# Designs tried in a protein design run: designed miniproteins, single chains. Part 106

Each design is a single chain, and the fold is of that chain. pLDDT is the mean over its residues in the fold that is shown.

## One batch from the design tools (miniprotein)

Design m3699
Fold by ESMFold2-Fast:
Structure m3699 (fold): chain A 85 residues (1-85)
Amino acid sequence: KEEARKEILEELEEALKRVDELEKQGKTELAEKLKRLLELRRNLVLIEDEEEAVELLRQLAEAEAEKDEEKIEEIEEKIEELAKK
C-alpha cells in the first residue's frame, strides 16, 4: 500500500521537473496540460479505494497517450469525486 503510493509520488515529482523544463523552453501549452494531468494523479493517491485508484490511473494513462480530451475530462471528474471522499 505505502510502497505503491510512494512510487506514484516519485513519478509525479520527476514529471513536475519536466513541466518546469517545458515552461523554460516556451512550451507553455504542453506544460499546462502535463501539470493538469499530474494534479489528477495526485488525487489518485488520495483515494482510499486502492483498487479503483489503480483502475483510474490505468484509464488516465491510456487517455493521456491518446490525447483524448473528452475522456480525460470524464476521468478527471471521477477522480476528483473520489478524492473528496
Scores: mean pLDDT 71

Design m3700
Fold by ESMFold2-Fast:
Structure m3700 (fold): chain A 90 residues (1-90)
Amino acid sequence: SVEEYLKKAEEYFLKGIEAAKAGDLKTAVEHFIKAMEYLKKAAELSGDIELYKKAIETLRGEAVKLLKALGAEEEAKKVEEAADKILSEL
């Protein structure tokens, strides 16, 4: 269901934040990308493409901001590149 995908997106986003704060930047990137992938699935299942594109953009912005604040420029770029790919497929 859309609700289950949103729940998983939130779960992975929060796990991404905790991994980033712990200095596990690789795991943080993987979790942020997984969160955006679940938002993509919510978009595809619901047909509310515009709504979930905005949600993906918001998550990308928050993740990139956090990673840059931690000096993780390479990891921030990986999240941006993954978001661009996901958004291009919607």
Scores: mean pLDDT 91

Design m3701
Fold by ESMFold2-Fast:
Structure m3701 (fold): chain A 83 residues (1-83)
Amino acid sequence: MEFNELLEKHIADAYEAGYRAGYESKGDAAVKEKVVAEMTKPLEDMIAAAKGPHPDLYDYLARVKAATAAGFDRGAAEAAAEA
């Protein structure tokens, strides 16, 4: 369904944002923390506003964090290989 496609797109976008940040910063740990925070903040704000248990949102938040970090590590590695 369209909603699941939008979630998958956001995970892909998070990976690409991480990749770009990792490549441009050459693996700066502070930049990694910042890009992960920027990509996850909308979901964290939604979780904070939510009432009751929302395990699907926590799972999705974890996937966005993992995708952003994986992208960052890949970008950093490619920048290091070019140095």
Scores: mean pLDDT 79

Design m3702
Fold by ESMFold2-Fast:
Structure m3702 (fold): chain A 80 residues (1-80)
Amino acid sequence: AAEKAKELLDLLEEKLGLGAAVGYILAAIGVAAEVAFTGDRERAEEALEELVERVREEAGEEAGELLRETGELLIKAMLS
């Protein structure tokens, strides 16, 4: 998870700049953290997909897929 998050941060920084890159990673962490309080995996997966779609439009398909992978790992960790 940490290695994928760094790879995602580096890629997003290259495409969008550091501020936007940190913003997207914090948003993904926030989505995963919400699962810890609500238990609602479906809602978290929907929110993650909205972030993935936005990142895909702004930074390309590779960044979107890497965000999906990182976010899914975070959600899985919160539910396990």
Scores: mean pLDDT 78

Design m3703
Fold by ESMFold2-Fast:
Structure m3703 (fold): chain A 67 residues (1-67)
Amino acid sequence: SAATELVIRRETERLARRFDAPELAERILAMLLADPTMSLREALERLRAEGFEPETAERILAYLETG
């Protein structure tokens, strides 16, 4: 839905700003829009496994565990 897309876009934009990771955030956004059942954690774990900004993905995963 449009409301779900807006929430996903806002959350990924927030992560991009907090971690200075705009390309990682854009890839997360694309994954979550393609599969609304996918969690933010799953998207980050997949990108880390693919070697896309793995250190930043790990930092975001750690942040999510504390929030």
Scores: mean pLDDT 83

Design m3704
Fold by ESMFold2-Fast:
Structure m3704 (fold): chain A 82 residues (1-82)
Amino acid sequence: KKEEEEKKKERFRIEMDIGVLELKAATDYVIAKRELERGGSEEVKQKLEDIEKKMEKINQARRLVDEGKFDEAKKLIEEVKK
């Protein structure tokens, strides 16, 4: 019973971390996209690619949480936070 409650709390924490990262990535994406539209350079294109890669990892982490693979999800979250 206690182990199941701890697992539910861990899932909630991971889901909260994913949500925060999703909001940050979406904000960064909008900013970078607007910079590109205003005549952004190859540097801005690289930033967009990096953001898209982070968003892909965030989506993978969410799927892993749904599958109960919390350790793999946490690893992807840490990679995104770097």
Scores: mean pLDDT 81

Design m3705
Fold by ESMFold2-Fast:
Structure m3705 (fold): chain A 81 residues (1-81)
Amino acid sequence: GPSVEEIERLVQEAEELAARLAPVDPALAQRLRDLAQEVRDLIANAPNMPISTEEYQQRLLELQQQLRAAIAEARAVLAAA
């Protein structure tokens, strides 16, 4: 799975992009914040979740993919503005 350092960097990038996007595309800004929070919640709550390590890693990979896609969309919107 992704390293904690890598996922934390993506979360920070998403939060920074969301702040920049808020006046331009508030809906995309909210999606970035929601995805970043979902990643933080998954990592924080994993020890208390009744899920396997394999299921946890799969969910984390899916969220990482969604976060990377949203970051790419955010960058494209900012480049066009």
Scores: mean pLDDT 83

Design m3706
Fold by ESMFold2-Fast:
Structure m3706 (fold): chain A 82 residues (1-82)
Amino acid sequence: SLEELIEKIESYKEVAPETTERILDLIKTQVELLELYRKRGADPEEIQKREEQIKKMAERYVKLLEDYKAGKISLEELRKLL
């Protein structure tokens, strides 16, 4: 779930605090935009598409943080790939 992905990302605050907060802010902005679309009566198909995009984005960020923690990418590379 998106909540599980967010919790996973938060666990990286000790490893890359500033980058982790930026990632969480990016996800929060997308979630707030999605809720705004729902409130405005957007098409259910469009809402589903946007939910899938947010989950895919969160999954990508988890992978990047995992790669950084494993030493596969540098902090500079991590920040550039956001």
Scores: mean pLDDT 85

Design m3707
Fold by ESMFold2-Fast:
Structure m3707 (fold): chain A 67 residues (1-67)
Amino acid sequence: MVEVINSESTEPGGPNSLPYKGRTVEKGPYGTLVSEGVAYPDGAVITQTLTGPDGKVGVNTTTLVLG
């Protein structure tokens, strides 16, 4: 089971103002997942960093486009 240990907005505007920046930290038996996102009027970029219990780091970037 994944445990969400922190979820924060990094910008004063919050989720209804763009550009919006958010960060979420999830810790579970697979390691620690840090998700950082930036939302724009026409899309979003989400970067996820997974650090495993063995210290290996994986990074994924997802781009979402409104069309």
Scores: mean pLDDT 66

Design m3708
Fold by ESMFold2-Fast:
Structure m3708 (fold): chain A 73 residues (1-73)
Amino acid sequence: SEAEALARTMVRTVEAGLADRGITLSDAARERMFAAAKAALERVGADTLEGLTAASQAIAEEVRRYLAEQAAA
């Protein structure tokens, strides 16, 4: 689906940016980010700026949770 393909691309872009900062994503974190982005795109529209914005915000929330989990470990 368009939402799945776009969500995968968005998560890969974010993962690359985190890797440049020395942050490695777990498989579970990557799956959560992908699921959140895909759900946002399916809800709002993968072909809309609003959908892209919602997916970006959803990924950012999962990044914040992951970093908090890493800091607590």
Scores: mean pLDDT 87

Design m3709
Fold by ESMFold2-Fast:
Structure m3709 (fold): chain A 85 residues (1-85)
Amino acid sequence: SALIAEFNALLQEVDDWLRSNAEKIAALSPEQQKQFFELFKEILELVKEMTEKIEAGELTEEDLKEFKKKMEELLAEIDKILESG
């Protein structure tokens, strides 16, 4: 499925981003770590919702588009935390 392949590619981009920022994440203050974990929890909830749609056979192009948009917004907010540390 092209949609499942695209979703897996987006998950790989997130994994690559985490690996690239691992040292910055490890250096975060306790307050920044809390903010990071709250935003990362939202990413995990989005991934869960998409996985449930895939398992139901209900994944659409609009679902992927919205997922990508929300992921980019959340990663941008996390980048602000990493840049402020």
Scores: mean pLDDT 83

Design m3710
Fold by ESMFold2-Fast:
Structure m3710 (fold): chain A 113 residues (1-113)
Amino acid sequence: SMAQAQQYLDQGIEALSEGKVEEAIKYAQKALELDPNLPLAKAVLGVAYAAGGKIAESSKVLDELIKERGLDGAKLRRLPAAYSMGAAGLPELAAAVFTNPKLRAALLKELGV
């Protein structure tokens, strides 16, 4: 269900904020299995893949998100910052884009949600 997809997404964000990268990947994958159109689930999955050193998988998921939403990648700020923090081995800082209310609101606006 969509409600269950959101619960898995919330668990994935919490796991990422605790540095539990493998758990964040699993929960974001479960969220997408239930609702493949959840934009935040793809954002969380992409950032978590980067934090896990899975850069090719990260780039694929984030490129899919950008393309599906018709976004101009040059105008994105929060998503590239979270990706860069994840890739640098800073999953807790990367998670701030999903957990901080102002950063999350800015991210949702950038994603057209």
Scores: mean pLDDT 88

Design m3711
Fold by ESMFold2-Fast:
Structure m3711 (fold): chain A 63 residues (1-63)
Amino acid sequence: MKVVITFDPAAKDAVIAAVEAIGGQIVEVKDNYLTADIPNDPDAIEQIINTEGVISVAGVATI
């Protein structure tokens, strides 16, 4: 599913690594957020939320 992850810019590399670790695909990276396509898996979502420097994760419904 498509998500927008807002993060502390100092944690950008850690957030990117966390997305890749769960099999996510990064679509866009900006200074304080990124857009990625991640598995619709509660464990994957929780792993991202628990990453140091992540502020919020918002799902985008693209139906």
Scores: mean pLDDT 78

Design m3712
Fold by ESMFold2-Fast:
Structure m3712 (fold): chain A 98 residues (1-98)
Amino acid sequence: GVAALRKQFEAAKRRAEEALERGDLEGALEAAKELIKLALEAMKQGDLDLAIEMANEAARIAREVARLAREQGDEELALEAEILEGIARILVGVAKLL
């Protein structure tokens, strides 16, 4: 249900923020991937506003991971994060068309 999705969203968002504060870029990117999966589930349940909110947060986290990964010379992680940001932005666009 929508209430369960919102709790999962809040938990994933907190995990991403905590991972970024620790410099755990892989952990932050995993949380962003979970947010994409939650956004898709919200879309399936017809909660387009929640899906957009989740996808926007995934895009924000992925963008920050890409920036930090490039600063650390981790080109593979930066590319993975940039791809995930692109996916999240596409999901926002799709949700707005529904």
Scores: mean pLDDT 90

Design m3713
Fold by ESMFold2-Fast:
Structure m3713 (fold): chain A 71 residues (1-71)
Amino acid sequence: EKREKIVEELSKLLGISKEEAQRIVDNILAVEDFDEEKYEKSIDAIAKERGLTPEEKEKVRKLFDEIRKLG
């Protein structure tokens, strides 16, 4: 239930399909060794590629934090 809601919110925020959002969620959950610096660089890269505002970037960060809590 929580995973589906996160996928939907990420899909809407990034303007991507639910299938693409699910792949991002799966990729985050597949990371065995959490590295905060690499994680932040990934969020920065997404924000730059998608042209996100600072506020939208913080929403992505919060969704990624929620995804990490699922695993």
Scores: mean pLDDT 74

Design m3714
Fold by ESMFold2-Fast:
Structure m3714 (fold): chain A 69 residues (1-69)
Amino acid sequence: KEEIEKLIEEALKLLSQFPDVTPEDLERAREFLKEMAEKIEKTNGKEAAIKVLKDYVEGLKFMLEVQKK
């Protein structure tokens, strides 16, 4: 499978771990990430889209540590 698809799946898995995230939030996040990746790929190329998604995944990991109750 494509690296972009795997990164989106990783991001959604991380997002599902946040305390106030609903299934509707996850569906909207999937659409947002797909649209963002497609726009970046069309404008700046596939490697740029991959980098932005990797940076987003790393940011989500950091935010999850902060979201401890």
Scores: mean pLDDT 79

Design m3715
Fold by ESMFold2-Fast:
Structure m3715 (fold): chain A 107 residues (1-107)
Amino acid sequence: SEVKIEQEAETVFPGEKAKAKITLEFEENSVEEVLEKVKEAAKHAAILLEGSFGGEGEFIEEEEVEVEEYPDEIVVKLKYKLKLTFPSGEVTEVELEVEGIARKKAP
């Protein structure tokens, strides 16, 4: 299935709060599978941030903002707080929103 990924992110600086958003579009028939894909995307985003800044990331909160099944689609929106510790020992907080929009596959 085709997956579309849209990303918006602010520059992350030590001691400042930052925000990032990821939107995923794909085909799926199961709410659990959509949840899994959205959670996996959040995990990969954290790894990318760690690699970009040379720091360590820790998820400190996960919030289910929306988990809704419609006749033709499933929408899952999760919000995370990620603590980034830089090599200097300074810490920043990143708010990460990940939204998955799955179109249901016709039988």
Scores: mean pLDDT 75

Design m3716
Fold by ESMFold2-Fast:
Order: C-alpha cells, then sequence, then structure tokens
Structure m3716 (fold): chain A 90 residues (1-90)
C-alpha cells in the first residue's frame, strides 16, 4: 500500500506539464503526506494539480489524501475520475 502510493508520487513527478512550480508543490505535498499532515498535503497536491488538472497519478494521490482524512465519498469520486483518465490501480 505505501509502496503503491510512492510509485504514484514517482509517476506524478515525471509529468512534463508540472514544470518547476508544479514539481515544487508536489514535493512539499509529499513531505507533508509522509509526516501525516494530510491538510497541508491536500493543499499542496491541489496546488500541483493546477498545473495539470488531468494528471491521473496526481488525482490518485489526492484521492489517497482524502481517504486518510476520512472523506471516503470524495476519495472514491476522485479515484474514479483518475481511473477514467488512465490510472490503473494494482
Amino acid sequence: SEEEIEKLYEEALNDPFLGEPGKAALKKAWEAFKKGDYETAKNYFLAALTFNPLSPHLLALLSEVYRKMGDYELSERILSYAISLGYKPD
């Protein structure tokens, strides 16, 4: 589970549409996520998503943050959207 989430982060970092500001936001989101600061992680993942709102891997990461925060309905909705855009859960 943690290994799968780390793979999502690596795939998101390889997104050419994020640029330096998007990747900086993504890195800050990931550090907050690892520390269990899900509110800060959510805000930075949302910031990264503004650079590519159709990133399936970023959306899958955002879904995981909402799941950790207990917002299961929104998590499932975002995950379904990520899957529709090409994310394949393993």
Scores: mean pLDDT 86

Design m3717
Fold by ESMFold2-Fast:
Structure m3717 (fold): chain A 83 residues (1-83)
Amino acid sequence: MTELEKKVFEALVEVIKELMREGRLDATPEEILDRVVAKLKEKYGMTDEEVEEARKIAQKLLEELMGTPEQYEAVRARRRAAA
């Protein structure tokens, strides 16, 4: 995993947590991607090239997560319960 992939993953997790906190569980993938890109620009001052690559990585990660959102939440809940 590249440093860029790690930054994108962290930003994606933060955006999902923010959406859950705001009660916007019905946010579209487009809204999530836009928030991730904005967060990366603000936190890391990414160039246009880095932002374009980051958006591509974020979309791939979202596709993996969206395939089974219930499984992702179930794993999170189980991990917290087992902590």
Scores: mean pLDDT 71

Design m3718
Fold by ESMFold2-Fast:
Structure m3718 (fold): chain A 57 residues (1-57)
Amino acid sequence: MKEDHLEIIREKILKAGKATKEQVDAMTDEELIALTKEVFAPMADGGHAGARALAAA
């Protein structure tokens, strides 16, 4: 039952501007998962962009 999760992944990629709708439609489920891990891994590991804003502000 991972199909519903894949739709969420597609939407996140589109909103993040990492791929176009055509590219997302052409990608396999495995490629979408791999892209998500590469793109969002830095934010998941070590906190959020907001943490840097606290030091900058």
Scores: mean pLDDT 65

Design m3719
Fold by ESMFold2-Fast:
Structure m3719 (fold): chain A 87 residues (1-87)
Amino acid sequence: MIPIDPEELAASAERVKKHIEELLKKRGIKTKPSDEQAEAIAETALRLRQIGDIVDEIFKKERELGRRLPLDEQNKLFEELVAKMKE
């Protein structure tokens, strides 16, 4: 699994808490997320961002080739990018 920097996670959880509070206020909802909920959302968002970065690299490769990559080549590139993120 792709590692997440604990400092980045903590900073993202604080940003998520603030952003959700602002969105809920705009909708007239007074409920605020807990620290645990904000952390879980932040971790999910960071994971999705990492996946998005991988997807962007796949699309970049497809643009360079002027065609779609076969599924096996997409999977190989995904595995290589995940391995690099662990380093």
Scores: mean pLDDT 73

Design m3720
Fold by ESMFold2-Fast:
Structure m3720 (fold): chain A 74 residues (1-74)
Amino acid sequence: SELQEQLEQARKQVGDELKKLQPLVDEYRDAVERGAPGEEIARLQRELSERGRPLGQLSAQAQRLEQQIAALQA
Protein backbone atom coordinates (compact mmCIF):
# COMPACT_ATOMS: atom_id res chain seq x y z
CA SER A 1 0.00 0.00 0.00
CA GLU A 2 1.26 3.47 -0.96
CA LEU A 3 -0.11 4.99 2.26
CA GLN A 4 1.54 2.28 4.39
CA GLU A 5 4.89 2.89 2.64
CA GLN A 6 4.55 6.65 3.20
CA LEU A 7 3.73 6.05 6.89
CA GLU A 8 6.80 3.80 7.35
CA GLN A 9 9.01 6.44 5.69
CA ALA A 10 7.54 9.23 7.86
CA ARG A 11 8.09 7.17 11.04
CA LYS A 12 11.72 6.57 10.02
CA GLN A 13 12.22 10.31 9.44
CA VAL A 14 10.68 11.06 12.87
CA GLY A 15 13.22 8.69 14.46
CA ASP A 16 16.11 10.33 12.58
CA GLU A 17 15.00 13.84 13.65
CA LEU A 18 14.64 12.69 17.29
CA LYS A 19 18.28 11.52 17.22
CA LYS A 20 19.37 14.95 15.91
CA LEU A 21 17.49 16.67 18.77
CA GLN A 22 18.88 14.35 21.49
CA PRO A 23 21.77 16.68 22.60
CA LEU A 24 19.33 19.59 23.11
CA VAL A 25 16.85 17.29 24.91
CA ASP A 26 19.69 16.12 27.19
CA GLU A 27 20.69 19.75 27.89
CA TYR A 28 17.07 20.64 28.75
CA ARG A 29 16.72 17.58 31.02
CA ASP A 30 19.98 18.44 32.83
CA ALA A 31 18.85 22.06 33.33
CA VAL A 32 15.51 20.92 34.82
CA GLU A 33 17.17 18.30 37.09
CA ARG A 34 19.75 20.79 38.46
CA GLY A 35 17.09 23.44 39.09
CA ALA A 36 18.35 25.97 36.53
CA PRO A 37 16.74 29.45 36.54
CA GLY A 38 13.30 29.62 34.88
CA GLU A 39 14.67 31.97 32.20
CA GLU A 40 17.27 29.37 31.16
CA ILE A 41 14.64 26.59 31.09
CA ALA A 42 12.31 28.85 29.04
CA ARG A 43 15.14 29.57 26.55
CA LEU A 44 15.81 25.84 26.11
CA GLN A 45 12.07 25.19 25.66
CA ARG A 46 11.99 27.82 22.89
CA GLU A 47 15.03 26.26 21.17
CA LEU A 48 13.43 22.79 21.39
CA SER A 49 10.19 24.17 19.93
CA GLU A 50 12.03 25.90 17.05
CA ARG A 51 14.45 23.05 16.22
CA GLY A 52 11.69 20.47 16.78
CA ARG A 53 9.44 22.08 14.15
CA PRO A 54 10.42 19.54 11.42
CA LEU A 55 9.73 16.72 13.92
CA GLY A 56 6.31 18.23 14.70
CA GLN A 57 5.48 18.44 11.00
CA LEU A 58 6.63 14.85 10.34
CA SER A 59 4.70 13.55 13.38
CA ALA A 60 1.54 15.33 12.19
CA GLN A 61 2.04 13.83 8.70
CA ALA A 62 2.47 10.33 10.18
CA GLN A 63 -0.70 10.76 12.29
CA ARG A 64 -2.66 11.92 9.22
CA LEU A 65 -1.45 8.91 7.19
CA GLU A 66 -2.32 6.56 10.08
CA GLN A 67 -5.85 8.04 10.23
CA GLN A 68 -6.27 7.60 6.45
CA ILE A 69 -5.14 3.95 6.64
CA ALA A 70 -7.46 3.28 9.62
CA ALA A 71 -10.42 4.84 7.75
CA LEU A 72 -9.75 2.59 4.72
CA GLN A 73 -9.51 -0.53 6.93
CA ALA A 74 -12.66 0.29 8.96
Scores: mean pLDDT 82

Design m3721
Fold by ESMFold2-Fast:
Structure m3721 (fold): chain A 88 residues (1-88)
Amino acid sequence: SEIIKELQLAIDAVNDKSLSETQKIAVISILMSGVYYEAKVRYPELVPIVDQGTKELSKAIKDQSSNEDLASILEQMKKEVEKKLKEL
């Protein structure tokens, strides 16, 4: 699904050594806005998972957490989304 692709792209951006921290945050923010929009419009059952994940991600960014922590939050969100989509 498009949501899974966007989450993977966000994970890839966090792990991209060629991007500055500011560029990583910008890319993640754009992709997460897309994920949230798609969940609300196409997969409302995913909204609680995406809401919790984006809240955790936003807090981690504000707290200047490591790229490993950001990747971990995104990976967990991706796993929960994949599991829920399989149950729909």
Scores: mean pLDDT 86

Design m3722
Fold by ESMFold2-Fast:
Structure m3722 (fold): chain A 61 residues (1-61)
Amino acid sequence: FVDALREDLKNMDLSPEETQLLEEGVRAGEEKDWDRAIELNKRARHSASQTIAQMAKEVAE
């Protein structure tokens, strides 16, 4: 699970706020607060995914 969070950090060009959320998620996971880690990771990825999808659509046009 922690490895999946680290991969999310490496594979996404995130805003500073999104990066901070993922880093807090990794820390929560290492402290065995799995529900917090999952929620923080979901929030960061959802925000980033929406931004990336919009940018990709703009470039494709």
Scores: mean pLDDT 61

Design m3723
Fold by ESMFold2-Fast:
Structure m3723 (fold): chain A 94 residues (1-94)
Amino acid sequence: AAPGAEVRVEEIELELEPGEEKTIDLSHLARPGDRVVVEVLEGEASIRFEGDEKEYLLKPGDVVEFVAKGNKLTIKNPSKEKTKVKLRIRVAPA
């Protein structure tokens, strides 16, 4: 098998206060033009990716895909209670 054709995977766990927003730097995983797939494993979060003005409210089992225009993923807890969020990020080369 030739190395370099592999999907890169990272799982991220965050604790977010009510209304808290955290930004994750994906520069170690994603290059411009790569396909980035974000899956929610636990918790409910509003997700926005760099270069897109749209926020996606995702629940456990939801998946969103974007083409990397930048390297930052922003995650927000829209609830009034502290939430634990687990995400799986998969990056496929363009």
Scores: mean pLDDT 79

Design m3724
Fold by ESMFold2-Fast:
Structure m3724 (fold): chain A 70 residues (1-70)
Amino acid sequence: MSPLIEALKNASIEEAKEFFRAALEQLKDYKGPGAEEVRSLLEKMINAKTKEEIIKLAEELQDLVDKYSS
């Protein structure tokens, strides 16, 4: 499994959301490929109601990053 997904499974929902808030802030001014899609997923993760939703969105984020990094 992805190291990110493993870490999220062991983190609290609040810890996971804090991580994604920090990531969103770092990407605030980024204009590169996939920037809008990554920001959209991060916003959904911050607004998620369950840890399961966060993990599902994190898997989608990993797929998106892999697509634009290769």
Scores: mean pLDDT 76

Design m3725
Fold by ESMFold2-Fast:
Structure m3725 (fold): chain A 95 residues (1-95)
Amino acid sequence: MKKLLVVIDNEESTLAFPAILPQLKKEGVEITVLRKKGVKLHPLTEAALRYFNVPVIEVDDLEKGAKELLEKEKFDAYLSFATRDIPALKDLPEY
């Protein structure tokens, strides 16, 4: 089963995510969201994450958080809604 790591560091950049989430779940994609602490998600995104029981991990630093998560779990691809590059994700294909 394909495992996708989704990275979020702001509310505005995630408006497209609730639109694609139903299709990803239909395709059997396992999704984990890595969110920067203090970032509020759009209500539609929060509702979609709850509806599909998507795990959300909050971290103070996305680079450190991504590196630690990748040491514990294998992901097949990433999808970044982050405003900056996250070097820890460089070895994963972008979705």
Scores: mean pLDDT 77

Design m3726
Fold by ESMFold2-Fast:
Structure m3726 (fold): chain A 110 residues (1-110)
Amino acid sequence: MEELAKLAEETRERLRRLYEEVKEQIRASSVEEAKELGRRFMEEARELLEEFAEKLPEDVQEEVRLQLKHLERWFRERLAAARSREEILALLDGVANALDTLLDWAVAKS
């Protein structure tokens, strides 16, 4: 329990750093560049969550992977439809919040 909680907090900190870095890059980018940055953010965030998921019980790991696939699909569809950097930043906020919730859920179920 304590080890998983610590790993979740380390993963959360890595996600926060990635999120802040990508947000700053998006603020200086065109809408098309911001979409590419959003895709990169989602790919790197997925990899961090997959690394975390490997340390979870098998049943919890499967659910985390399923939720990540759903979130990635939702994000890609919304990102493609986005018309402004502000919309893209709001989508990143949504992903960051969803991942935060997923980390808390995974620790609680483990």
Scores: mean pLDDT 87

Design m3727
Fold by ESMFold2-Fast:
Structure m3727 (fold): chain A 100 residues (1-100)
Amino acid sequence: MNLYLVTFLIRAPGVPFEEAERIFREELERIAKENNIEIKAITSHQLSEDTLSVTVVLESKNSFEEIKKAAEELAERIRRRLEERTGRKADIWVQVKLLE
């Protein structure tokens, strides 16, 4: 199995930190189950009034490209839920790193 470090920067004006984190965790759990990914750790930090950083450590048999695709899909699902909540644009940036 490979370990992956995935970092998300989430900018969601008008969404409370705790709500954005809850939405993230719910969608992460769904996509992990769909793709046979084990969640090892989740760390979240509020960087500013509108910006949340989430770092996830994942373990999977999936390839780097498959994990990258799943992370991008997760970002899109979260963006949609945040925008549906407030009617305001949300932006999500994703970085995926393979760990040894």
Scores: mean pLDDT 87

Design m3728
Fold by ESMFold2-Fast:
Structure m3728 (fold): chain A 81 residues (1-81)
Amino acid sequence: SIEEIVEKVLKELKELLEKKDSKGLEEKMRNFAEYLAKNVSKEEALKALAEVLDALKSHPEATSEQIAKMLEIVSEFVEKM
């Protein structure tokens, strides 16, 4: 289910934040957005992306710059849907 995929992605993104792996964080978010664009409706994709972004914004290791980059990536894929 999409819910299980979101939970897995969130776990992986949080681990990347804790490791301070900004490149890994960006790559994982791009892969997730691309998967959603190809496999689910725009409405479902937007809900999943919003849940992930909200969780990342609440994480103590997330910087404003990282959140801005994640929003940029999300916008690129949403425009293609």
Scores: mean pLDDT 83

Design m3729
Fold by ESMFold2-Fast:
Structure m3729 (fold): chain A 115 residues (1-115)
Amino acid sequence: MKEAKEIVRKTREEVMRLLEEALELARKASATLAKAAEATREQIEEQLKKAEEGDPKEAAEALEEAAKTAGEFALFVSEARSEMSPELAKAILEKLLEAVDVLVAGAADLRALEK
């Protein structure tokens, strides 16, 4: 379990950094987008806490759900891009897609521990 806990910890640190960067950019776009970013960050933080408490399979499933949550917010930002500058929309989307990649990679590493 020490290896699984390290994977979850590293994934959490990187993902929470990317989400905080996305939230700062969302605050520059609109109050609605900022609220959506805050709600997404809270939901992902709860999913990451479940990953820390679970076995490698449960942790992988929690990271996969967090990736889905981040991806859904990326889709929301893409649909709302007319409400912000193209540069700002691109910056937010890049941070969210990086967070999805980090979460998916972390889940894959956890799945490898079950073999």
Scores: mean pLDDT 85

Design m3730
Fold by ESMFold2-Fast:
Structure m3730 (fold): chain A 59 residues (1-59)
Amino acid sequence: ISDEALESLAALPAEALVPFLERMGNLTLSEAERAALLAITDRAERVAALRRFLQRAHE
């Protein structure tokens, strides 16, 4: 996933972001992972968190 795609994902409302990641990645987020993503209000922090999450999913 490109940095442009990550920034587009980070621009989604928090409520839409988690279901989108679960559906698109065929992934199930833990309660802690979901809460962490929903708590991030800064766009740059959300991009960094998404990058880490997707890196985990790639392995």
Scores: mean pLDDT 68

Design m3731
Fold by ESMFold2-Fast:
Structure m3731 (fold): chain A 58 residues (1-58)
Amino acid sequence: SRAEEIREALEALTPAAKQLVLKEYGAATEEEVVEKISSLSDEEQERYLESLKKLLDF
């Protein structure tokens, strides 16, 4: 599922990249980010996954 892909991508991020993602979404936890993104359209979720993949080098 898309939510599982988002969760896995977040878990793969470095601590620094996770901090950036949490701040951008005003979230306290990774699960809160997953919930917020899961409420978006499929197209927006796909764009977000692409953005997370770019952060894997952080």
Scores: mean pLDDT 75

Design m3732
Fold by ESMFold2-Fast:
Structure m3732 (fold): chain A 83 residues (1-83)
Amino acid sequence: SMKIKEAEEILKKIKEKLPDEPELIKLLEEIVEALKNGDKERAFKATGELIAYLQRHPELVTKDPEVAELLERLGQLVAEFVK
């Protein structure tokens, strides 16, 4: 699926920009894996956990607008997938 490839590319770009953020990377990997497996419940839950993490670490999205845009696009892909 082209949407899955887009989600994998988003993960790759964030890993390149923030290689020292293992908790963020783990949450993103869980979302991408859930999307790859068609697991809507897991994708929704993992996205909720990501949102909670970003609320505790707002600097991850405020310092780099590209990271913010990539995370917003991943959220859109999840929203389309859990319909």
Scores: mean pLDDT 86

Design m3733
Fold by ESMFold2-Fast:
Structure m3733 (fold): chain A 81 residues (1-81)
Amino acid sequence: SRVAAFAEALGIPQYVVDLLTSSDEREQLKELTLYALTYLHVPLERILAVLEELDPELAAELREVAKGGETAVVRWLLENL
């Protein structure tokens, strides 16, 4: 799955993936992006690079938000989860 590939690429533990309750892969990718950015402190550029391969539309949207900085991305994710 795209979610499993994303988690593996960013070093997100399987137990975090197992706790996701959404049935929508895009919503799961948003939650894991927030986790990687805020908890694991993965560089935003690395997250976006992986996301471009798995969900290019979501990656493009987050790239536009990222023009406002990392805080803008975190705010957008919290508002759009």
Scores: mean pLDDT 86

